# Designs tried in a protein design run: designed miniproteins, single chains, continued (3). Part 84

Each design is a single chain, and the fold is of that chain. pLDDT is the mean over its residues in the fold that is shown.

## One batch from the design tools (miniprotein)

Design m11094
Fold by ESMFold2-Fast:
Structure m11094 (fold): chain A 66 residues (1-66)
Amino acid sequence: MSPLQRAVLARVEALVAALTDPDMAAEIRAQVDALLADPRVSDEGLAAAVAEMEAQARAREAALAA
């Protein structure tokens, strides 16, 4: 596993720990596992996908808190 993949997995763990919705947490884990299993997905592609997941989760949490 590359250093970038390890950093991304740490970010996913932190994101999932912050989420109150277990279905969203499970979906994020499933998507990340699928990306890690696909040899065509670059480290940059994985990082971009996780950054998008973080942005969407944060926007949803902000909307629920408003």
Scores: mean pLDDT 77

Design m11095
Fold by ESMFold2-Fast:
Structure m11095 (fold): chain A 75 residues (1-75)
Amino acid sequence: AEAYYKEGEKLFKQGKYDEAIKLYEKALEIDPDFSKAIDALAEVLKKQGKDEEAFKLLMDEGMRALVEGVEKALA
């Protein structure tokens, strides 16, 4: 997962946003909970002007983390 994330960051710095997105997506296929890849994907989407998609992605992950915290407290 981290290897794809690192390659995605290199492409993002080169302005290759579409290729960076593909690598972040691959990182998330391996580890769906990989917060760094989620944050990086949201940032690339914002750079492309897709603010609504970026906002939804970050909000969904925040809600999931909150639910897991409550479940652990009750267990």
Scores: mean pLDDT 69

Design m11096
Fold by ESMFold2-Fast:
Structure m11096 (fold): chain A 75 residues (1-75)
Amino acid sequence: MSDEEIFKKVEEAVILALRGVSYREIAERLGLSPSTVRKLVEETTKKADEMAAKNDQNGEKYRKEVVKIAKEIAS
């Protein structure tokens, strides 16, 4: 899976979670485990909150950090 595909899949998981979709339902839709979805959403949201608190609007940095998180969780 490309880094772009990984980022898009993680972003979809976060958007669904923010809309109130359960981790189990997200996992079914994305072909992941519920535990993996939980970790992806929690770690990605934490990174987004940290960057927002610092007024860091670097989208490329955010994308790279999200992909790094996803690869670490998938390993």
Scores: mean pLDDT 78

Design m11097
Fold by ESMFold2-Fast:
Structure m11097 (fold): chain A 94 residues (1-94)
Amino acid sequence: SLEEDPLFLVMKARQYLLEGKYEEALRYAEKALEIDPDNPFALLVLGEVYLKMGEYDKAIEYFKKAQELAEKIDPNSFLYRVAKELLEEAEKKK
């Protein structure tokens, strides 16, 4: 089922984020984390939603976890670079 696919749930969360539907984006990202708690893509999009909502401390927590997991997988990855850049953005807004 698509509802049990963390990649599909992350894509839906990102879609709602782009539409400014932050509560819907949170629900889909949280579902992805329930299935895969160490999914760095789910952590990243959840952090982005909190950043857009002005919840900077929560965004920082999720971006730090996403960065740590991405670094352990591949420190030269696009995911690691994006997580690091978003973390720096959230810290500047705090």
Scores: mean pLDDT 86

Design m11098
Fold by ESMFold2-Fast:
Structure m11098 (fold): chain A 94 residues (1-94)
Amino acid sequence: MIEKLSDKDVNVRVAAAGKLGREGKPEAVEPLIRALLYDPSSLVRKGAAGALGSIGGQEEAVEPLKRAKEYDPSEEVRKAAEEALKKIGGELSK
């Protein structure tokens, strides 16, 4: 599934991001950060943000999600990044 994040079909990449978020494997975090920051499709970047939020607790995802929240041209991606940051515990006392 990680390799499917680089598929030519946007629908395949979206599905891969969603599955990786549900599986919650730590090895998916770096590929999802790459998709969040560099995928040409806002649908894939939104999916990657949601997947990172679903995995949760990954310190390395915090800065990439903050960058997406501030600078992504898509409002949907910016909102997804904000929700992912909340899920990772950015608003929790830890």
Scores: mean pLDDT 79

Design m11099
Fold by ESMFold2-Fast:
Structure m11099 (fold): chain A 70 residues (1-70)
Amino acid sequence: SPEEKLKEAIEQFENNLKRMVEENYSNEEMEEEAEFLIERIKKLAEHLKVPKEKLEKVIEEMKKKLEEYK
């Protein structure tokens, strides 16, 4: 379902942030990765016809995760 795919995307994003921290990536590199993934999620959500409200929630959660790891 679109809901499960969005949840998986958040979990994958968080795992990527954890790996980048462990591998000593900079905050700038993490921000670049986050921007890339957010753009991908927006395009995927449009293709899957995900409601705007649900997409906005996913993006907010991803941005919050990024700030927690900075």
Scores: mean pLDDT 79

Design m11100
Fold by ESMFold2-Fast:
Structure m11100 (fold): chain A 71 residues (1-71)
Amino acid sequence: MSEVEKLRAELARLLAELRALPADTPEAERQAVVDRLMAVADELARLERDDAATQAEVFAVRAEAVELLNA
């Protein structure tokens, strides 16, 4: 598996984890998942800087993570 494939799988896993968190999850725990997701998204964006499709996917995932954090 390539580095990009590993990061994409980790990004999808973290987003699914964030979506599955109970509404009463402590803010610190929710923030920790978001922080890890943002770090993985940043790594993927840096590795695939010239790939417009990957950049668009990273943008969409970051936007959803911010919305879930502020829900």
Scores: mean pLDDT 82

Design m11101
Fold by ESMFold2-Fast:
Structure m11101 (fold): chain A 77 residues (1-77)
Amino acid sequence: MEEARKLLIEGSVYEIAGAVYERIKDYEKAIEYYEKAVEYFKKAIELAKKAGDEKLKKIGEEGLKSSEEKIKELKEK
């Protein structure tokens, strides 16, 4: 359970790094960090699912969707 939360926090840290690079218009670096966030959110969702933690799973799914939408947005620029 705690491990899934730790992965969720790590995903959020990578999301912040992606946002920082987006702010300075380094879109290649921003995409790299958002892709790392996606990896961590996917791992968090897998662990939450195995633990039966529906709430933590939903939080991870929201982070995943947000990061994937950012990647699409930046690739279309």
Scores: mean pLDDT 84

Design m11102
Fold by ESMFold2-Fast:
Structure m11102 (fold): chain A 63 residues (1-63)
Amino acid sequence: MKLTEEQREILRKLVKELEKKGFISEEEAKEILAIEDPEEALKKLAELTDLSVEAIIAYINSQ
């Protein structure tokens, strides 16, 4: 699945909010944002937050 540019921006904002709330570390946030493949970035975020990739995509699509 390919993310649009708008969905990628929402993903970046989500990662930053999760870092601010303490759900992920600053180092984890930087690692996710350094991943060029959006699908791999979503998988990494899912692993770190114990969420499914589908749940994260649903959140992005609701914004």
Scores: mean pLDDT 75

Design m11103
Fold by ESMFold2-Fast:
Structure m11103 (fold): chain A 77 residues (1-77)
Amino acid sequence: SEEARRLEERILAAGSSTSTYTENGKEVTYTRTAEQYRRIRETLTEKRKEARATSPSVEELQKAAKEILEEEKKILA
């Protein structure tokens, strides 16, 4: 996604990124390096390609894309 690309560029410039989110009522903080983010993003991109190849309809493709986006949000959050 464009948002993921822009974030990746910012992480590359900074060398790392720190994100926080709430899980089980507790604030969780984690840090990812540009290399780790790039590797994860490549995996998600490949999953999107597979979903497109195996989903014969736009509706099925949209459902698969939502699942992949949810995984990406967990990485970016």
Scores: mean pLDDT 60

Design m11104
Fold by ESMFold2-Fast:
Structure m11104 (fold): chain A 64 residues (1-64)
Amino acid sequence: MDELWARIGELFRQGRDDPEIRRLVREAAVYLQQARLSTDPQKKEEYLKQAEELVKKAEELLKK
């Protein structure tokens, strides 16, 4: 979780002018928040996977 939050922070700073990166970062942050609030281990894992995929997609866009 801490690694994903650090990556989100970096993407927010570097990709701030890209509306698609901003959207993906916001969605990833929502999934991470849902993972933190979830008491169901299965749901927590699903939310973390969704957040990670969104972060990876934003990182790919940032490289272009």
Scores: mean pLDDT 80

Design m11105
Fold by ESMFold2-Fast:
Structure m11105 (fold): chain A 74 residues (1-74)
Amino acid sequence: MEKALEELKKALEAAETPEDVRLVIGTMIDVIGALLEGKLEEAARIVRWGAEQATDPKVREELKKAAEILEKEA
C-alpha cells in the first residue's frame, strides 16, 4: 500500500497540466476511499482506469506502477 501511494505521489509530481493534476488527485481520492473499505481489487481498477485516461506518458507510467503494486497486494 505505502509503495502504491508513493507512485501516486510521483504521478502528481509528474503532472504538468491542470487536467492531469485533477486526474491524479481524483484518482487518489477514489483509491483512498476504496482502501479505507478494504477493497484492494477496486483500488487497483481505479488506478488502472486513471492510467488509461492520462495523456502525459510520465503520469501514465507512474499510475501504471501504482496499479501493478495494488494488483500484487490484492
Scores: mean pLDDT 81

Design m11106
Fold by ESMFold2-Fast:
Structure m11106 (fold): chain A 61 residues (1-61)
Amino acid sequence: TSLEAAEEAVKQAEEALKKGDYELAATLYRDAGIGYFNIGDIDKAREAYRKAEEARRKYLE
């Protein structure tokens, strides 16, 4: 389901972030945000997108 996909993307993004893989984390958080938005969970979508931007900023440093 879209919810399961979004939850899995968040989990994988957190694992990538812990490993310092900011590029992968940013991509996975963005995908999670899209997934949450598509099922109408706007609060979780917003948080995932915020996390994606934080990771992207680290990657682009």
Scores: mean pLDDT 85

Design m11107
Fold by ESMFold2-Fast:
Structure m11107 (fold): chain A 115 residues (1-115)
Amino acid sequence: LAERLAEALKRLAEIDPELFKEFARELARELERLGFDELAELARRAAEDTSPEAVEEFSRTVAEAVTTSEAVRAAFAEALSRTLARAVERKNEETVAILQELFALLGELEAERAA
């Protein structure tokens, strides 16, 4: 599941780098508020640097954290919700589809953890 989440994040960065940066900034704010300073720093870096290397490191690390920490998962969902609202306002159908895919993966993670 973490690999699928990371791949979806990388696809978001590829099709809509500006909205990916907005997502990373929102996530950094939520993570910093919760005291996940190192992860927040990684997210802030991703908001400024959308190189394949930076996106790969961010996507992999965040996906792993989302699968292991309920607090990080909640922060991720909150940032994702705000990003989805912006994508809908901008009528970017491809971006909306990827953000909906990310929400579906979070739902799969919750179902897997309940099993």
Scores: mean pLDDT 80

Design m11108
Fold by ESMFold2-Fast:
Structure m11108 (fold): chain A 79 residues (1-79)
Amino acid sequence: SEEEAKERLIELARRLAEAGVVPEELTRELEAMAEQGVPVEDIVDTALAALDRLAALRPEQRATLEAARAEIEEILREA
């Protein structure tokens, strides 16, 4: 469901923030979007754009960020 997909996306963002892969501010942004009723597609687009920017800035983390991207795309597919 869309609600479950949003929850999984936010949980993934929290795990990545705890691991130091993404800024905690990204998790807060995605949570705010979900609370405002933003469609899951737009929340996913926001998350993917952030991962792409981070991969450009930290090429040493590219593989980890690409794995996160794949997991986000899987979450959207199941929504």
Scores: mean pLDDT 84

Design m11109
Fold by ESMFold2-Fast:
Structure m11109 (fold): chain A 51 residues (1-51)
Amino acid sequence: MSPAEQIAAALREAQAAADAGDDAGVEAAVQRALDLIAAHPEAAVEVDLRA
């Protein structure tokens, strides 16, 4: 998967965890997305443009 797709997948996982009421899962998925954004800042720009 591209870094942009990995960031999008992590954000989708955070949304699913939020819908399930899993606060720990939300925090883990958000942290995953932030780590990916920090490692691949250009991919973060692509995700923001596409969202």
Scores: mean pLDDT 75

Design m11110
Fold by ESMFold2-Fast:
Structure m11110 (fold): chain A 64 residues (1-64)
Amino acid sequence: LGDVLRQLVELMRQGQEALDQGDLEEAERHFQEALELARQAAPRLSGRVERDANGRPVLVLTVH
């Protein structure tokens, strides 16, 4: 569990770093990997990666 959380935090950090550099595709890839890892660790957690009005990837999470 702790290792999964650490990996999730690192993926989110890498995604944010890619956004800061303007690499939208890298950011989306990292957010998708984070979402898949989170879903495996918490089955009640669902979500998706989508694009906002400016084309930036956004991670949307929902807890059931």
Scores: mean pLDDT 75

Design m11111
Fold by ESMFold2-Fast:
Structure m11111 (fold): chain A 73 residues (1-73)
Amino acid sequence: NSNYKLGVEYFEKGDYLQAVNYFGSAAALEPKNPEFYYNLGLVYEKLGQREMAEYFYKKALEIDPNFEKAKEA
């Protein structure tokens, strides 16, 4: 998924607004993939938006209750 790869690249560069855009697009195309919602949670943590981060971590766990990364958030 090219949107996911771009999201990771922008997140690594510290461009969190572009990371949100690309991870959001990835989640829209593959709504059952918990990784994309988890990455949105990470981006919102970096933006200081804790409620949004928690929302997306819970969304990842709704899709996959055994998604270990989101359980630690």
Scores: mean pLDDT 81

Design m11112
Fold by ESMFold2-Fast:
Structure m11112 (fold): chain A 64 residues (1-64)
Amino acid sequence: GDAGAALVAALRAGDDAAAEAAAAALAQSVPDPAAALRVIANNLRDEGDEAGAARAERLAARLA
C-alpha cells in the first residue's frame, strides 16, 4: 500500500525519520513487517542501493 511506497522512497532518499514513520505504519498493515522489510532490502541491493538496504535491514531487526 501507500505505506510501503513511502517507506521505499524514504529509504532511497536516506530520510531516517520518514523511513521510521513509514515502517511503523507498515507494521500496522502487514502480518509480518520484518519479512516485508527484508524483501525491500533485497530489492534495494539488487538496484545497487547498499545504504538503503542496510537501513531497511536495521528496521527489520527492530521489528523482529
Scores: mean pLDDT 82

Design m11113
Fold by ESMFold2-Fast:
Structure m11113 (fold): chain A 82 residues (1-82)
Amino acid sequence: MSPRLEVEAEDVEPLATVVARGVAARDPATDVEALREALTRLMTEQAERTGAVSMADLIEVAARHVSPATAADLRAARAQLE
């Protein structure tokens, strides 16, 4: 089963910012602001409903905002979490 990260609503934006910057440090093609917005939206929705974020869903969202090569690596990592 995919792991889940417990996140409070007030921690979502800082965490999304850190994750987006971390991804951009590995892949300079990353649109940091677009990724931060997408992660904030996903994390807020899931945190408000369950208090936790799906790591598989987080990886899939990140994969949409990076280069195709980095996206393939992220999806391969996601498959190992299943």
Scores: mean pLDDT 79

Design m11114
Fold by ESMFold2-Fast:
Structure m11114 (fold): chain A 67 residues (1-67)
Amino acid sequence: APPKRQDIFDAAVELIKEKGAKNTTNREIAERAGVPLGTVNRMLKTLLPGAEMRVLAEQVEADPSIQ
């Protein structure tokens, strides 16, 4: 089972519902899911390559605190 990936995805969805995609950061997703920031960044690339996850990946990439 992929519970760690699902937990990250669920955390991202909940934060987007609460704050909107624009106000949801990779760090906040990591904190809610209880995983390291680097794990969230890697999992975003795997959960849905393309489609809606591309929007989340773009938001993460646009955050200067990650680079």
Scores: mean pLDDT 62

Design m11115
Fold by ESMFold2-Fast:
Structure m11115 (fold): chain A 66 residues (1-66)
Amino acid sequence: MEMEEKEKEGMRKVAERTARSSAELAKYTGSEKVIKGARQNARSFGKLVGEEYGKYMLEALEKELK
């Protein structure tokens, strides 16, 4: 099914917000398990809504972790 442009933009914003929240938690805790979980969540997101958005979320996560 095709997503409307508004839905596509919404998915990118969800991916970005989730990545930022996960990265903040990882930085706060210093936990490898939190980082691993955040990367797994990005992969799961890609499987549910499209690999494009999963990759975007993973890229946002890696950017926030640096």
Scores: mean pLDDT 78

Design m11116
Fold by ESMFold2-Fast:
Structure m11116 (fold): chain A 66 residues (1-66)
Amino acid sequence: REEWLEAARKAIREVAKERGVTLSDEQIDELAEEVVRAMERGGLPKDEDTIRALARQALADRVRAE
């Protein structure tokens, strides 16, 4: 599980950089947990493309909540 959390944190940092969004380390950890939980609940493949897609969705949802 920790391996996927690390992958999710990396994906979130990359997506945030791509979108010009500033996130704290705590926010990155929070979003990474959301990504991993979505993968676990949905039975989704634990691959880079899936993690990146979920990271983009989680960040988009957070930005819309403002």
Scores: mean pLDDT 73

Design m11117
Fold by ESMFold2-Fast:
Structure m11117 (fold): chain A 110 residues (1-110)
Amino acid sequence: SLMEEYRELLERFVEKSRTNAAEAFDIYDEMRELMEREFPELLEELLKLSIEELEEVIEEAIENLDLPRLLVAMLALGEKLLEEGKPVPVVLREMENLAERALEALRKAE
């Protein structure tokens, strides 16, 4: 299913973020390209939000197990952090923490 594809993408991202930062960034880039193709309007909308508003969207998406909305919001947050000049490893760490929380919520729902 599409939900399984998104979960597998998050699992791959978390695994590589712990072992190889360059490969983790490649997966982050794959997620960005996928979300730009699948949800371009949602991504454009979320990119207009502040970091604080995006954090609220992410919390709600995790609670609702809305994986597509979570992925788009995570990417919007990542882009905002990069625009503010945060180092790539710091951004990847923030994304790893969010992905781990989402995967844990999915496991508890099964």
Scores: mean pLDDT 83

Design m11118
Fold by ESMFold2-Fast:
Structure m11118 (fold): chain A 65 residues (1-65)
Amino acid sequence: VDEAAVQEALGLIYLHLGKEAYERGDFESAARDYEKAAQWFEKAGNTDMAEHARKLAEEAREKAR
């Protein structure tokens, strides 16, 4: 196990948590979890997944308004 692999796994965990929150209509929690996912993917060097998670966070924030 290396640091990047752990960071990638954390990104996936928060992405999953954000999706579950979004599906139940908890858009504030979804936005927060997607932001955390983006941070972990960024640390892992996975810029594509980080950008994807940030877009999901933006969508969730818009629905929370």
Scores: mean pLDDT 84

Design m11119
Fold by ESMFold2-Fast:
Structure m11119 (fold): chain A 59 residues (1-59)
Amino acid sequence: SEYDEVLAEAIRILEELRKSQPSATLDEIAAKAEERLLEEGYDPEVVRKALEQIREYLS
């Protein structure tokens, strides 16, 4: 599903961003991941839902 694809891609992007910007907050890197996923043409609602789930799992 698109949700599963977005979730996997979001995790990949977040891992990359945390490695390059270790002092950034989860909110900051999540915002950048959201921007990249929207640039790729994914549905904004699916992107938001996937990122909210990731935030809960990492909290």
Scores: mean pLDDT 82

Design m11120
Fold by ESMFold2-Fast:
Formats: C-alpha cells, sequence, structure tokens
Structure m11120 (fold): chain A 72 residues (1-72)
C-alpha cells in the first residue's frame, strides 16, 4: 500500500480538525494541532523531493518545541 498523497493527507487533517472543533476543543489547541499537521505535511513533501536535510529537521524540532511550550 502506497502512502496517501499530500492532498489526501491534508484532507484527512482538515477533517479531523473540523471534528475536533465541532467537539468543542479550545481554539488554541486547534491552532496548535493545525500547525503540527502542516509541519508533518511539509516534512513528508521534503522527504519525497529528497530535499529533507538535518538542518530542516532541527528547524522543525525547534518549531515543535515552541508550539508545545505555547500550549502548555
Amino acid sequence: MAPPSLEEARALIERELAELEAAGLPEKLLEAARKVGEMLLELRELHLKGTLTQEKLEEMKAEFAKLAAEVE
């Protein structure tokens, strides 16, 4: 089984976020979840293009840490 396309993965993330919003999840947590989803999609795209570098991984780790600190 091939991994889902970027468009399919994005649609799944958007659907999950809409369901979480309907369930009454706080807006701040919804924003954090959306940003995490966007970063995961970007990492996947870079990996598929063969342009994912150690520097980009470190940059993304820093962004994840920042988002985690803002939520907590």
Scores: mean pLDDT 74

Design m11121
Fold by ESMFold2-Fast:
Structure m11121 (fold): chain A 76 residues (1-76)
Amino acid sequence: SEVEQLIQQLAAALGAAQPDEEQRLLFLKMINAALNGDTQSAQQYRDQLVAGLRSAGKTAEADQIQTTSDQLIQTV
């Protein structure tokens, strides 16, 4: 399924970023909100996660998460 593929791509990008516990929690909240059709909350958690990753110097992984999460939110 396209949704499963997008979640796997997001999980891989997050893993490459070596996330802390807060970043992992934001990721789970983002996925949960997206799968429940809560687009606004999904975008909010995504923006917080991406900002945290960028501030930690993980810019490439943040860019991948931004792009792939937009695709996930559009697909669900």
Scores: mean pLDDT 87

Design m11122
Fold by ESMFold2-Fast:
Structure m11122 (fold): chain A 92 residues (1-92)
Amino acid sequence: MKTIKVSGELSSEDLQEIALAVLNNEKEIIIDASNVTSISENSLEGFVEIAKEAAKKNIKITVKGLSEEMKKKLEEAIKKAGLEDNVTLEKS
């Protein structure tokens, strides 16, 4: 299990840290997004690609602490990509 804390805008560096956890075959990845203030379209697409790779490895990703607005945006992207079984969005 690997916990990654992200803050402010979801950055390329944050995405790279998540991708490295997937590459290292962590069985479960927890993303603490309680301090995330924005997610750009490019960052959202980057996250979905990382989540697809995690799903291929049967790795579970849990995202915690997102605002309702950002949670809905991420939930739509996850559903569109068919990743609901591998990505869990927790209500804080």
Scores: mean pLDDT 83

Design m11123
Fold by ESMFold2-Fast:
Structure m11123 (fold): chain A 76 residues (1-76)
Amino acid sequence: DELEREIARALVAMQIAIASKGGVDELIKTLEELSKHPDPLVREAARKALEAAQAVKDSGTPEEVRNAAIDAALEA
């Protein structure tokens, strides 16, 4: 169901927004835990967000890492 996918993406995006207040390392840790979630739709969104966050973390600002992760989660 499209709605279930939208809800899973929104939940991951919300967790990213909360975790990002603890900094980039806390955000990465939270995404790694969400990638182990029992819901496969949450795992998919979290894995895509983690990949995007890791791609920007060494060159980007914390805000750019957060935004990349949120965008990837919502597009999952």
Scores: mean pLDDT 85

Design m11124
Fold by ESMFold2-Fast:
Structure m11124 (fold): chain A 71 residues (1-71)
Amino acid sequence: SLTNKEIAEELKEIIELTIKEMKEAGVDKSTILEALEQMEKALPDVAEKWGLSEEEVEEIREFIEEKKKEI
């Protein structure tokens, strides 16, 4: 079983891989930003399903916001 911290780290890796794959596929910046926005909106549902704490949710949210600035 994964700990909440390990789940948060795995979700960050999935987000980073998704951005990389979209960039390699030639997806435009606005579409990548929309995808990141949808991921952020989905965080409450993910937290509910995996039992993530508010701390882990905040960490993932901040990670997404940082990645949005790099697009």
Scores: mean pLDDT 83

Design m11125
Fold by ESMFold2-Fast:
Structure m11125 (fold): chain A 56 residues (1-56)
Amino acid sequence: GGMTLEDIEEKLKKLAEEGKKKVTIYVGEEQPEEAIEKIKELGEKAGLEVTIVRVP
């Protein structure tokens, strides 16, 4: 597997520190709904508006 949830959390915090307000995250269709929900939650905690797009 590529990125862990911890890696995603750290990346989102860094983007928020850089002054980003909105982030679009592309995730594979194979990702479970629980992972999608966790990513959204992490983005909201970092102060970002997160849009998740599923890609094949």
Scores: mean pLDDT 78

Design m11126
Fold by ESMFold2-Fast:
Structure m11126 (fold): chain A 80 residues (1-80)
Amino acid sequence: MPSTELISKAAQEVADAMRGVPGHREAAVALANALQEGKSPEEAAEAVGEALRKAGASEEDVKKGKEIAYKESTKAIKES
C-alpha cells in the first residue's frame, strides 16, 4: 500500500495532466480512492476512466487519463 503522500502525489499528477478536461478532479479522487483500497494499476486506471467518462470527457481524453493513471499508480506502488 503506498503512503498517503505517494497517493496524494499520484492523484495530483493526474489532475495536473488532465487539467481542463471534464472530470479531471473527480478522476484524481477516483485514483486516490483506488490506491487507498489497494487496487492494482489496471483497476486504478479503470476508475479514472469511468470518472472522466461520467463527466463527459472525450474518448481520447479518457484514454489519456487511463494511461497517466496507470503510470502514476505503478510508480506509487513500486516506491512503497
Scores: mean pLDDT 84

Design m11127
Fold by ESMFold2-Fast:
Structure m11127 (fold): chain A 78 residues (1-78)
Amino acid sequence: SIAEESRKLIESEATDEELVEQAKKIVELAKKFAEEADEEKRKEAAEQLEKELKLLKEAEAPEEFLKLVEEAIEILKK
């Protein structure tokens, strides 16, 4: 779900500012998911976000957006 939301934002050609705001929401969702989800589910979510991060870098997404996605991945790995 988090990965699908990130993909849809890029496909919609959202502004850099809109992408950063949505990435902040992804970080908030990752924090909540990390508290509620099992370790296995957290690892799966982190793996999906890592794959999306690679695609986001190839799509030349804003650096601030990429940093926030990396923060979300780090949260999920804990």
Scores: mean pLDDT 73

Design m11128
Fold by ESMFold2-Fast:
Structure m11128 (fold): chain A 86 residues (1-86)
Amino acid sequence: MEGAEGIREAAEAGGGPRAAQAAARGALEAGLDSEQAGAVGRAAALVAQGRMSAEEAAELARKLGGLSQEELDRAARAAAEAARRL
């Protein structure tokens, strides 16, 4: 699933704060609002900290941010791209 893969790639950008920054930045670039971007950022930070899997974090972001699967997939792709630019 593209959502889980993007969250995983963003989590690989560094420690929790860096993962959260990459994921939130990507979500904003994908057109999500600041609350939705915050949910995606928190999910990536939890994966980076080893507190949950990328698949679990993707579901958490979708539920906390009120995201559709398509919104999550777009945000995750943008998060992965943002992580590569860091």
Scores: mean pLDDT 76

Design m11129
Fold by ESMFold2-Fast:
Structure m11129 (fold): chain A 74 residues (1-74)
Amino acid sequence: MPSDEEILAATNDIAVAVLDSIEKHTENEEVKKINKEMKKLYEEYTKAVLEGDTEKAEEIKKKIQELLKKEESL
């Protein structure tokens, strides 16, 4: 079985590709700002999991969910 770290690395690559696609097709500065913040959070999430910091990973995951809700309200 792939490790949780390997699954997260693959998931992060997909998430970044999706965010890059959205950024390429939008001229909305607020959406670009949210995408930039989400990319940063995905990098921090991956690092927290690799460092074994489960609490920090959970906090970052919640922040990503909050940003997704904020983007939907735009």
Scores: mean pLDDT 72

Design m11130
Fold by ESMFold2-Fast:
Structure m11130 (fold): chain A 82 residues (1-82)
Amino acid sequence: MKIELNEKLKKLISKVIKGDKYTYTEFYNAIVEILRKEKLFDPEDPRIADVSNTELGKLLGRDKIDLRDPSVFDELIEKNKK
């Protein structure tokens, strides 16, 4: 199953991945790569990212992303799918 994202999130992930539709794995990896490139991961816990002052955080309505919580990615997709 492939996900089609809205223009705002697509513009953000276009920095790390190309295409019009993404698998869940491709989308997950793109978000993780953005968090890594922007240096948003907690250096003491690389599974937690602080997005409070970022465009990504604004699009999500969240201050933190915990990669151990699968519902975070389901919510991201639901709020930002086309």
Scores: mean pLDDT 74

